# Ledger of designs, part 61: designed miniproteins, single chains, continued (4)

Each design is a single chain, and the fold is of that chain. pLDDT is the mean over its residues in the fold that is shown.

## One batch from the design tools (miniprotein)

Design m14103
Fold by ESMFold2-Fast:
Structure m14103 (fold): chain A 72 residues (1-72)
Amino acid sequence: SMDAKLARNGEIVREIVRLLAEGRFEEATELLIRGHKETGREVSREEIEEKREEWARKAREILAEEERARAL
């Protein structure tokens, strides 16, 4: 179902965010490439690596915002 696919994609995205925030870039890159293949999106490893630092920064911001939301 659509909900099951969204839930699975959410779990993969959460794992990617965690790996990026931890600086585990190779593992995050492999999951991103696999996820894009599963969604039919073509993306090169070079494009992912070029944006890796920006995505790592965004991942840390997402985790910080989630932590702040839990504190409220």
Scores: mean pLDDT 71

Design m14104
Fold by ESMFold2-Fast:
Structure m14104 (fold): chain A 77 residues (1-77)
Amino acid sequence: SEIEEFKKRGLEIAEETMRRLVERGVISEEEAKEHLEAIKETIEKAGKRYEEIEKEANEGLELMQKSAEEIEKRSLS
């Protein structure tokens, strides 16, 4: 699914970023693991929010279509 691909891509970017920061001596391996856990939680929340936004957008489009049809019917009366 698009949500699962989003989550997977986000995690891959986060893991690569944390790995580079550890290699450069900017953060410790323990700090990287802690940051990755926080990022995982954020990605899961973002995934759920994306699903909510997609649903709301689809509902909005349906309402707009129905409103347009009602206006067209009224213009013919």
Scores: mean pLDDT 76

Design m14105
Fold by ESMFold2-Fast:
Structure m14105 (fold): chain A 110 residues (1-110)
Amino acid sequence: SEALKEIEKALKDFIDSVVEQLRDLGVPDEAIEKFRERLEELRKELVERLKKVKTVEEALEELDRFMARVKEVLLEIAKEINMPKEKIEELLESLDLLYDRLKEFIKSVL
């Protein structure tokens, strides 16, 4: 599906944007690599689920589930590196803005 290819690209761009933001915040390369690997697994799972959904609403529910899992991974890694609470809150807010842009783009191609 052409729409699925556009979504796959948008998801990769989203992951790259999140990774760049972690680098800008001074997160260690080892922690960033673990985060990227886990996000790539979540992206692959999402793509397989999107192949099976029948409606735009179901696709958006799978996206929201994906985002909830991304936040869980982020919080786990943030705790491991003892990231200050204020930086975690700023990172989560920025992540929500990146996700809102991703979700609106995906709605436009579905």
Scores: mean pLDDT 86

Design m14106
Fold by ESMFold2-Fast:
Structure m14106 (fold): chain A 66 residues (1-66)
Amino acid sequence: EAQKKLDEKLKELNEQLKKNEQDNTPEAFKQGMDLGVEQLKLAVLRVYAKKKGISLEEAEEELKKS
């Protein structure tokens, strides 16, 4: 289930971001930014896969080709 795997990853990233928010160091802010970018990437991939009616793996392949 591609959607279930994506939802699990998004949940994990959200949990990591919440934990990172408790740590007010510059290093923690950089990590939070990296996590936010990954979360956005997964959200875009989910929308693209759903719109195309393809798997997450196929969506990633198509986006890599462009």
Scores: mean pLDDT 72

Design m14107
Fold by ESMFold2-Fast:
Structure m14107 (fold): chain A 74 residues (1-74)
Amino acid sequence: SKAEAEKLSKQIKELVEEALKKAQEGDLEKSLELSGQIGQKMGQLKKIDPQKFDQLSEEIKPKVEEIEKEGLKA
């Protein structure tokens, strides 16, 4: 539903911010755990609202790339 897609989108954005913060702090274990949760919720969003999934994917892309860069520094 639209309400479920909006709820998932908000949760994904919050998880991305937390994962980025943990990666920047050097807590790669927590960052990886949160990245797993993001992937699970993104998969759910893609099933219920593919258009919103595409929009959100582009919106969070810079932060996801930063999380990946921090992981490579370890």
Scores: mean pLDDT 84

Design m14108
Fold by ESMFold2-Fast:
Structure m14108 (fold): chain A 64 residues (1-64)
Amino acid sequence: SEKAKKELEQYAEESKKVGDEGATKIRNATTASEAGKIQLESSEKVTEYTRKALDAKERAKKEA
């Protein structure tokens, strides 16, 4: 359960970090195509980390 708690914290922080970094990269993008690719990639990673965080939370509760 301790590992699952650590994973929950890490995935939640990664989700926030990916969102913040994505916004910065979009602001620095020189073309609409580049900005679109960054937005899609960031959105997909945020969704992935959010799912992993929820799964880790469920595992932490089940094992606790």
Scores: mean pLDDT 79

Design m14109
Fold by ESMFold2-Fast:
Structure m14109 (fold): chain A 86 residues (1-86)
Amino acid sequence: MLSKEEIEALKENLLRAIKAGAEAIKAGDKEKYQLVKKMIVDGIEYASKNVPKEEAKKLMEEAIKKAKELGDEELVKLIEELLKKI
């Protein structure tokens, strides 16, 4: 399992990736958006396996909140589906 510091770093990296995805949408860069979206999903799946369930849920809730703030409804739906599996 990851340490608390490693969990925080993972969360910060995921939130940064979500912002990069939103920027790719605004730029019309579909290829970059799909790549970033895959990285975010892979990171959340990694967290689900290596982070305590409680911390993984909090990380996913923060990710949903950030995606909603940035208007990335596709990513919101994907993370909500992953959250249901925890």
Scores: mean pLDDT 83

Design m14110
Fold by ESMFold2-Fast:
Structure m14110 (fold): chain A 90 residues (1-90)
Amino acid sequence: SVIEEFREKGEKVESVEEFKELLEEVKNYLKENPDIPLEEAKKLVDILNETAKRLIDEYLKKKDYETKEEVLKLVEEIGTEISKIIQEQI
């Protein structure tokens, strides 16, 4: 399952750079698969949100507030692009 593959990738993300790569991979997958069921697209978004929350929590524990803000900015920027892609397919 592609959903399961992305879930496993999300669990292995340890850096902002790897998270950005995951966001871009999900965005590109959604662009290349416009006929994806909305419920499956939502599962991909949930994986990204779970990955972001985990990274934010880890950086907060390290008191790395600058890197935490970088994660939030990536979610805002690329997450907004993903939301637009999903909305255009409805």
Scores: mean pLDDT 85

Design m14111
Fold by ESMFold2-Fast:
Structure m14111 (fold): chain A 78 residues (1-78)
Amino acid sequence: SATVKRVVLHEVRDPAVRAALERLPAEEAARVGSALGKQAELVRKGEPLDEEVIREVARTLGLSEETVRRAILLMAEL
């Protein structure tokens, strides 16, 4: 939904990841945002990141895995 897409954009601090999410349809942006949020929760809990999810998100957004990992770490700071 448009509301879920707006929440995702608010929580994503990395400008490249945010710009890529803005270009996606609302349902796809919500799905990717949910995956990023789950990875940020793992970081907050001190658990290892799911590298397969990072690769899939990077492919979907057309960004590097390093950019996606940085965005997850920024999201985990709050």
Scores: mean pLDDT 80

Design m14112
Fold by ESMFold2-Fast:
Structure m14112 (fold): chain A 92 residues (1-92)
Amino acid sequence: SERDRLLADLRGMLDALSTLFSPEAAARIAAVVDRALALMETLSVAAVREAVRRISERVEAILAAGAAEGLSPDQTAARIVAELERIIAEAE
């Protein structure tokens, strides 16, 4: 299904992020993603698609900004978690 593909895309992003961060930071990101996925179960497929697109774009932007600013992986992970929490709050 389209939902299964969107979920697979998010899992793929999480797996890629785990190679950049400590296991602890990767686990924090995974927990926020799991919460986002649970909320997406209540949304239309169109809303899920938009949320996944926005999450992907924001995560990529934060990774690029963190690299440009010389942030540690853990500092970059903290910014990703904060942004995902903001997106979840806006969806509720």
Scores: mean pLDDT 78

Design m14113
Fold by ESMFold2-Fast:
Structure m14113 (fold): chain A 93 residues (1-93)
Amino acid sequence: MITVEVEVEVSKEDAEGTAEILEKELGGKVEVEMIEGEKAPIARITVEVELSEEEAIEALQKAMEEAKKKGLDLYLVGEVAKAILEALKEAEA
């Protein structure tokens, strides 16, 4: 099991929608906290993952496709995907 935390400037709607998709596709706990930023709201997303790297790649690809279909900001899901894959590589090293 790994836990990753990502902070990005994104709307509450995009943050909550992305978190719902990630929780569905990864099957782990996803928490969202909205923080007031100087220019835009900042979303802090914490994700718990109990998947292998191969399973995580497949789940994250599905999450990206679902986010795209819903018109959500793909930057947030991309940053979460990077954080998860990097953490999984380090855990297996």
Scores: mean pLDDT 80

Design m14114
Fold by ESMFold2-Fast:
Structure m14114 (fold): chain A 66 residues (1-66)
Amino acid sequence: SKVDELAELGLAMDRALREGVTPEQREAIERYLKLLEEILKEPDGYKTISEAQVKYVERRKEEEKK
């Protein structure tokens, strides 16, 4: 299920942070999480994230067909 996939990705990210991710990768992950946290504080931030994710999925599928 998608819930299990998200949980698995979360655990993989946690392990990467603990097991010696490079400083650059750690900084990028922390920046991404900080940005996500800021967006979620906005009243309609979740809608913005949902729309962005739909666009990302559509683009990803089109790239796979080429």
Scores: mean pLDDT 63

Design m14115
Fold by ESMFold2-Fast:
Structure m14115 (fold): chain A 61 residues (1-61)
Amino acid sequence: APPKVAYLTKEDVDAAGDPEKLAKTLKTAGVQKVVFIGAEPPKELVEALKKEGIEVEVLPA
């Protein structure tokens, strides 16, 4: 099966508030890759995702 990918916008990131909690939630859901659309994610969120073994990609809007 293809890896589970989550697509997040700036609004999704701002709404989450806690980078470590968001990263753990995505890992528990089986997400293997996160794609950020239209905005550079906060460094703390990128580091939290990488600690959980989640790949990070940034796409322009």
Scores: mean pLDDT 78

Design m14116
Fold by ESMFold2-Fast:
Structure m14116 (fold): chain A 96 residues (1-96)
Amino acid sequence: MTPYEEFLLALMAKARREFGAESMEIDGELVTNEDGALYLRNTTVTFLDREGRVVATEQVDLPSPEHAREQAERIRKEYGLTDEDLVLPERPHPPR
């Protein structure tokens, strides 16, 4: 899991707690720098409830993986989130 994915999962958990968000949509630019790192630029994250209604929208600009990690840790600490709250579902199995 990348630092940006960790940040987005923490942000989703926060939105779920504050707004009852069930999903998120990400609209923005993924930029690769000379170090091969992906960072989010001019990115808007839209949070949706169970009915698909917009409950919150946040502008996100994460210039580096380090900044993404710092923001994720801040959200996790503020909302009491653990690594278990950010666990992804079991990896999709290829069709057998």
Scores: mean pLDDT 67

Design m14117
Fold by ESMFold2-Fast:
Structure m14117 (fold): chain A 79 residues (1-79)
Amino acid sequence: MSDEELKKEIQQADSLEELRALFPHLAQDAFDFFGNLEGTKQFLASRPKEVLLEADRLLKEGKSSEDVDRVVAQYLSSA
């Protein structure tokens, strides 16, 4: 799936379950932080695919939300 296709899937998601189908761990973590679907979708759609996949993988491996935030910030700072 391309980055453009992934962003389209995120924007077309109507529920947290659909976002969790794309990123099981990251979507839940983002929803817990923002408290709503709109904020979760905006966050996910604003990040490159590689950053989202790495963040989801780190959460799956048991890394904390703080560790994930660090990785996301590092990728954005390296742009």
Scores: mean pLDDT 76

Design m14118
Fold by ESMFold2-Fast:
Structure m14118 (fold): chain A 61 residues (1-61)
Amino acid sequence: MPVVDLSEAGRQAGVRLSQAGKYGGVNDAVNEAELEKGAKTADEIVREATKILKERGALSG
């Protein structure tokens, strides 16, 4: 099966989010952004994961 290096992009996005603050559910939000939203770059994953974290109330907007 063809595989894309989504794990590296997700790892980079997770580091960026954890450096920005203490957010609960970062790993779940990153995983959802990659697999359910189809985000393929660290920048896209950060954007989608940030929306997910905000919807969960982990982020004050």
Scores: mean pLDDT 66

Design m14119
Fold by ESMFold2-Fast:
Structure m14119 (fold): chain A 75 residues (1-75)
Amino acid sequence: SAARRAELDKLIEEIQQLNAEMQKETDPDEIRALLLRVAQLFEQMRSINPQTRLVVSWAKDKAGRYYPVVEVEVP
């Protein structure tokens, strides 16, 4: 369905915005809150497509700080 694809694309865009926020955030409690929001969006995506996968990895910035990066795979 075109409508379901549009809904999934919107949720993917929201996760990409959260990735940008996590890269800029230095407070561990705020990063945890952003990751909880990612988890909520992921559950919405799974309700639309149960084969949706979430991968969380850790990247390092120029200052040597680690931050989470979230990738979503939709078949």
Scores: mean pLDDT 84

Design m14120
Fold by ESMFold2-Fast:
Structure m14120 (fold): chain A 74 residues (1-74)
Amino acid sequence: MVDEFDVLEALAEIYLGIGKSLERQGKYDAAIEAYNKAIELYKQLAERFPERKDLAEKNIEYAKSLIKEVEAKK
């Protein structure tokens, strides 16, 4: 069976990558949406796997910093 942890982590990383790609294309609103999706997935990871909370929180902080940079370009 596919591990829920691995699925959520992989999806969050994919959305960070999508956001970065969209940002490079100048699609700032779409990039922010992708980064917010990654944040939602990392929040789910922190809730379901408290032992990995620090890692999830660092990734949330990173994604929030990316959103702040994108919003400054709008």
Scores: mean pLDDT 82

Design m14121
Fold by ESMFold2-Fast:
Structure m14121 (fold): chain A 83 residues (1-83)
Amino acid sequence: DSAVEEARRRLEDYVREVERLAEEARLTGRDALQKLLQRGQEAVDWAKRVSQQYPQSSPVTQEGVGRVVELTRQAAQAVLEQE
């Protein structure tokens, strides 16, 4: 299903962007953390919409959301511990 494959690629793009922003937040702090939180929320909202329209994509979108949430949580904790 091309829609599920496109969803997977989009999710991989979100994860890559979140990983980049998480590393930037660990190095530079609050401003990058704000960008990370915004991008993470966009990824979660997108995945929720896709799962509602294409229920067969739910395992892929749920796994990716878990990765985004965990990366964001770890970066936020690291930034807070540095302050």
Scores: mean pLDDT 78

Design m14122
Fold by ESMFold2-Fast:
Structure m14122 (fold): chain A 61 residues (1-61)
Amino acid sequence: MIEAEIAALYAKRGDLDKAAEYISKLLKKDPTLLPQAIETMRKMGVPQEEIDEIVKKAEEL
């Protein structure tokens, strides 16, 4: 999931809003991919608290 990888890279640079935009794009294509997107961000070193905030922001979009 390229969108989840791009989101993780933005999160690692401190851009949680841009990370949320990419997760939002992924969820609009297939909402069942959310657990896999969370795992991808976790494996790429994004802290769980930041993942939770990104997901919350993405659901608001």
Scores: mean pLDDT 84

Design m14123
Fold by ESMFold2-Fast:
Structure m14123 (fold): chain A 68 residues (1-68)
Amino acid sequence: SDVEEAVDYLKEVYKKDREKALELAKAAVDGLKDAKAAEVARRFGELLLAAFPDDPEMVALAREALAI
């Protein structure tokens, strides 16, 4: 799915540049808020939590996505 591909891409970026991965994840969450895409946002948040459970900034973004 597009959401799974997006999170896999974030994992690859994160290995090389954590700050860039956070920037991209935040942009994705902001776009999902603007679109009011609750179903997609829920899936994105779940996958983001699973991918980065120990990164408090990623966890915060995942919680924002889940709140849409």
Scores: mean pLDDT 86

Design m14124
Fold by ESMFold2-Fast:
Structure m14124 (fold): chain A 97 residues (1-97)
Amino acid sequence: AAQAAMDAAIATYRKKLEELQRKVRDLLVEAGVDPQTAEEAAPRILRLSPEEAIDFLVNELGLDEETARRIVEFTEQGLKEARDAASKAANDALAAA
């Protein structure tokens, strides 16, 4: 029961992070970032703090501050939703046991 809940949470979280990474990559491409650079940058943005991610987007990728803030806000919301979904998956698995 406990292992099944943990496995469900991990699987849900990984799936949501993978979906979020693809969406962040697409937002970077829409903002004018080269597709290859966007693909490499997306997983880094998910790992950085909001302040570090804004700095990276502005100084390394050359995006304007407003665009950088919007991408970071989207990423932070997506990370919150991924955590919430993982928590729900764990609770649902425990309730089914």
Scores: mean pLDDT 85

Design m14125
Fold by ESMFold2-Fast:
Structure m14125 (fold): chain A 84 residues (1-84)
Amino acid sequence: SLIEQLLEKFRQALKEQPEDTTYLNELLAELLSQLKTLEEQEEFIKGAAEIVKEYGKEIGKEEYGEELANILLEILKNKQEVLS
């Protein structure tokens, strides 16, 4: 699916440039812009949050992964509020 392809792009970017938060944020915005419905954007953000949590555990920085996941979920919350 498109969402799986976008999640794989994000996962690769995180592995290659994990400390480049500016690039990762710009990439997230670009990938989200390719999704047309709130349901697709929600699925993508939740998937991205799981990817960063898993990455944090793999590198022994679970807290870092949890903090990034919370930022992604806050982006989702803000998108939902703008449309209310």
Scores: mean pLDDT 75

Design m14126
Fold by ESMFold2-Fast:
Structure m14126 (fold): chain A 93 residues (1-93)
Amino acid sequence: MKEKVEEILKLVEEAIKIATPILLENEDVTKAIGRTLRLIGDAIELENILKNGIDPKKVIKIAEDTAKILETIDNPELQKIAEKLRELAESLK
């Protein structure tokens, strides 16, 4: 359980690093910042879950919400991360 949550957190952090420059180059600054802040919020919530107690339902929701954001960005690495996040979310059900 904890290992899967740590893997999800690493994938979200990787997604932030890849998505941020792409969004800033290709979207309105306000929209780009909004999407980036949502991804950062997901990472912060996952860190808090790891520290304070794992709720699988919250982890599933964060992974699925993050994947949904990444699926709207036309980038093959982000699509791969989205697929992996959905696979991990399914494995926690």
Scores: mean pLDDT 81

Design m14127
Fold by ESMFold2-Fast:
Structure m14127 (fold): chain A 78 residues (1-78)
Amino acid sequence: GMEQRIEELLERLRRLVEEEVRRGRISRATAERLLKEFERLVEAFPDQADAHAALAESLLRRGLEPLAIGLFGTELDL
């Protein structure tokens, strides 16, 4: 269902963000803010297609292009 797919997407994003923090590419504060923004966007856009688009836009606006490319490369279903 949509809820399960959203949880899987958020878990994937948390892992990607954690890896970036571990490698020193972003700060913990940036990671926390980004994850909160993702949660807010998903809540605002409960439709899965809209949630995917909003998350991709958020990643690009924050300059996290590698994460956005990673999400698209994993073929996130709409």
Scores: mean pLDDT 66

Design m14128
Fold by ESMFold2-Fast:
Structure m14128 (fold): chain A 60 residues (1-60)
Amino acid sequence: SPEEEAWKGTLLLFLEAVRRAGEFILEEYGDKLSPELVEQIRKGIEDTRAEIERLRAELA
């Protein structure tokens, strides 16, 4: 439906912003974070990338 495509498209934009923010934090401040927090952020980025790929496939 047009409504479903609209919210999925918006969610995709949001997830891409979250992924970019996480990558930025690791690049700029990774050396200042605990190893546990670095791993948690890396896992979050991986999970976010998987969800982005899933949503892109649904919208293609």
Scores: mean pLDDT 87

Design m14129
Fold by ESMFold2-Fast:
Structure m14129 (fold): chain A 88 residues (1-88)
Amino acid sequence: SSTDQLIEQLESLVQQFRQQVLNNAPLSTIQATLNELSDLVSKVDPDLAAQIRDFAAQLPNLSDLQRLVHALSISGDVFYLIRVLRNK
């Protein structure tokens, strides 16, 4: 189904995002992944998509610890969204 495809894409992108943050990938790489994640999330949760987009824009202005805390928060919100989508 289109929902199953969306779930698989969201799982792939959120995992890629987590690995990039943990491996200290370049900010431009993390921003690109977040913008892709935001675009997919916008199809089901526009408010979360806007939060992800805002985080991507703020990345250069955040400390390493702030980036990690926000990354964990966003990952949790996306995993919660995936769980909601699976229960439909």
Scores: mean pLDDT 86

Design m14130
Fold by ESMFold2-Fast:
Structure m14130 (fold): chain A 94 residues (1-94)
Amino acid sequence: AEELLNKGKKLFEEGKYEEAIKWYQEAIDVLLKDDSPEAKRLLAIAHINLADAYEKLGKYLEAVRHRMLALAIAMDLWLEGHEELAQEVIDALN
């Protein structure tokens, strides 16, 4: 999943936002099959990356939705005792 996120991030940095979104969505599909805390952290980061790409495309409602999903995942991680992973997600939202 991390390789898919990195592929999307490279495309985002090149201004290829629609292509970046496709790779971030593929990363989410993989990460949803893994209930580990680290997979949840990466899932939240994927939602943040999607939000950034949607914002660049002027799709602000989609961007807000994905940021809210990332925040919800961070809260779940914190409540499950994974404070460091939750903090990494919160830092990525800022």
Scores: mean pLDDT 88

Design m14131
Fold by ESMFold2-Fast:
Structure m14131 (fold): chain A 82 residues (1-82)
Amino acid sequence: KSQFKKELETRAQNILADEAKRPALVAEAEKIMKQEGKTSEEALEANKREIAYDIASAQLVRDEEKKKQQEEEEFERLLNEL
């Protein structure tokens, strides 16, 4: 559990530090803030952080799903050989 949390935190921090992703993170955070009626810089930072964690979580889930798909393909290959 702690290992997953550290990996998620590291990936989210890398997304927040990525200059190429900064404009997209700001744009999405501003959309959320507009819907919530919030305009503070603190709300912007909080929403950017949540978006970065959501992206990091989605990437981790995708990696896990790819691993499961590969395991299923290996099982299917073995089933066809037997």
Scores: mean pLDDT 76

Design m14132
Fold by ESMFold2-Fast:
Structure m14132 (fold): chain A 55 residues (1-55)
Amino acid sequence: MEELAKEFMEMIKQISKVESDPVRRTEASLRIGEAMKKKDLEGAKAIVEEVLKEA
């Protein structure tokens, strides 16, 4: 149960490390939160990769 939440939290931490714009960090975190509600790990990973590419 906690394992899935840890993966999503780690993705949010990765975004926070690479994205300096607080607005973009908030938007990415919200998108990951929506993926977490749907239990869509692949979608969340795609969001992280998008932020890493743009940072």
Scores: mean pLDDT 75

Design m14133
Fold by ESMFold2-Fast:
Structure m14133 (fold): chain A 125 residues (1-125)
Amino acid sequence: SLEEKNKQFNEQRQRDLEEAARLMTEKLLQKGKDLISQGQRLMDQSNQTLNNSSLGDQQTSNQQAAELLQQAADKYQQALTYYETAYELAKGVPSLEELAKEAEKNAELARKNLQQAQQQLQQVK
């Protein structure tokens, strides 16, 4: 019947929209994870720069560390934006509940990493 065909079409359309939302949410989560990894490498480089201060001018080392910490903070802020966007896409879609929870947890981690980078930046200014 036309009603059965219309129902099947609407059910398939709903599945296609949920799949598109899932793929986009996963892509945003992966972009966030890549940015967290970049931020962590910049934090590690900053710590190495400060630990090697005995080999050079401490003021120069502090300036280099500050630049690396600012770059790390920028990466963590970008990651936070991707995770918050992923959460907004996934929230309220029952099939994406676990992705929404992952996005929320990753956003909390990104906020903590951002705060840590900002605190270390204040110490070397």
Scores: mean pLDDT 89

Design m14134
Fold by ESMFold2-Fast:
Structure m14134 (fold): chain A 61 residues (1-61)
Amino acid sequence: DQQLQQARDLISQAMGDAPPEDQVAAARATADQLTAQGVLSPSQGQALVDDFTARLRAMEA
């Protein structure tokens, strides 16, 4: 899905503009906005946030 890939890019950009402490919050906020706009389903938004959170946790471990 092109929309899903574009959503990943937007979340990554939002996280890149945030300090490390706020990156998870930035990912959630961006996914929530995309879900509210109908770009993502609620399930897709949750899955993307979970994926990005897991990646950050792995990198900081």
Scores: mean pLDDT 77

Design m14135
Fold by ESMFold2-Fast:
Structure m14135 (fold): chain A 83 residues (1-83)
Amino acid sequence: SVNDRVDQNDQQVQDMHNNMSNMTDDQMRQQYDRIQSDVSRTIQDATNSGDTVSQSRAQSVSGRGTVILYSHQNNRPANLSPI
């Protein structure tokens, strides 16, 4: 069950990576947010069940998603400028 969710999350991250050239910044952020929400639930379920292997895998999937998003953006959001 948890292992199946990790596999789905990994495929979602891979799909995001494959489609990133066809996606706008907004679309990437939306997909990233949905994936991270799903991964967070998977991590909680694994932690609650004592499944350290699935927990570690889910954390790795989360990290990969963040790296992919950062790479796509290339630029950080504009911060508040003094006025």
Scores: mean pLDDT 78

Design m14136
Fold by ESMFold2-Fast:
Structure m14136 (fold): chain A 97 residues (1-97)
Amino acid sequence: AAERAAELARQAAEILREGSEKFPEHRDTLEGMARDAEEVARLIQEGNLDEARKKAGLLSIVLRILAAGFEVEGHTELAEMVRKAADLLDEASRLLE
């Protein structure tokens, strides 16, 4: 479960980095979120599972809000990418329970 949760967090980070490359106007925000997802994976690897679970859960909520904002702006592709990252982090959080 923990190793799978770390893999999901890393996949979320990769999606967010791809978004930052495709949408350079949102690079700083997306790179920041990617670093937060990478921190979730690091916390899991260190055995800090409770902190990883909480951070993954919070990040998934933040990403869903961000995706809704991108949808309103007409960035449908970016919104879909960010929602996918949120779903992966939500699953990672659930696996750490």
Scores: mean pLDDT 88

Design m14137
Fold by ESMFold2-Fast:
Structure m14137 (fold): chain A 88 residues (1-88)
Amino acid sequence: MMSLESIIESIREAKEKVTNEKVKEEVDKLIELAEEYARKGQMKKAWEHLIEAARILSDYFKEQKEKEKEAEKAREEAELQALKEALG
C-alpha cells in the first residue's frame, strides 16, 4: 500500500525535472495544501490536491514531449529536403 508521503515524494521528484518556475511554484502550493489537509485528517481533500499536482505535471511533460517531437520532425524534414537538393 503506497503511503501518502511516498506519492508526495514522487511528485516532488517529478517537479525537479520542470524548468518552468511558475509550474514548480503551483505544484509546491498543491503539495503544501495536500500535506495540510492530511494533517487535519481530510484525506479526500489531500488526495484531490495531489491528483491536481500530478495532472499539472503530466500536462507539462506532455507539452514538452510534443514540442520535442515537432522539433525533431522539422529537423528530419529539413535534412531530407537538403539531401533531395544535393542529389538533383
Scores: mean pLDDT 79

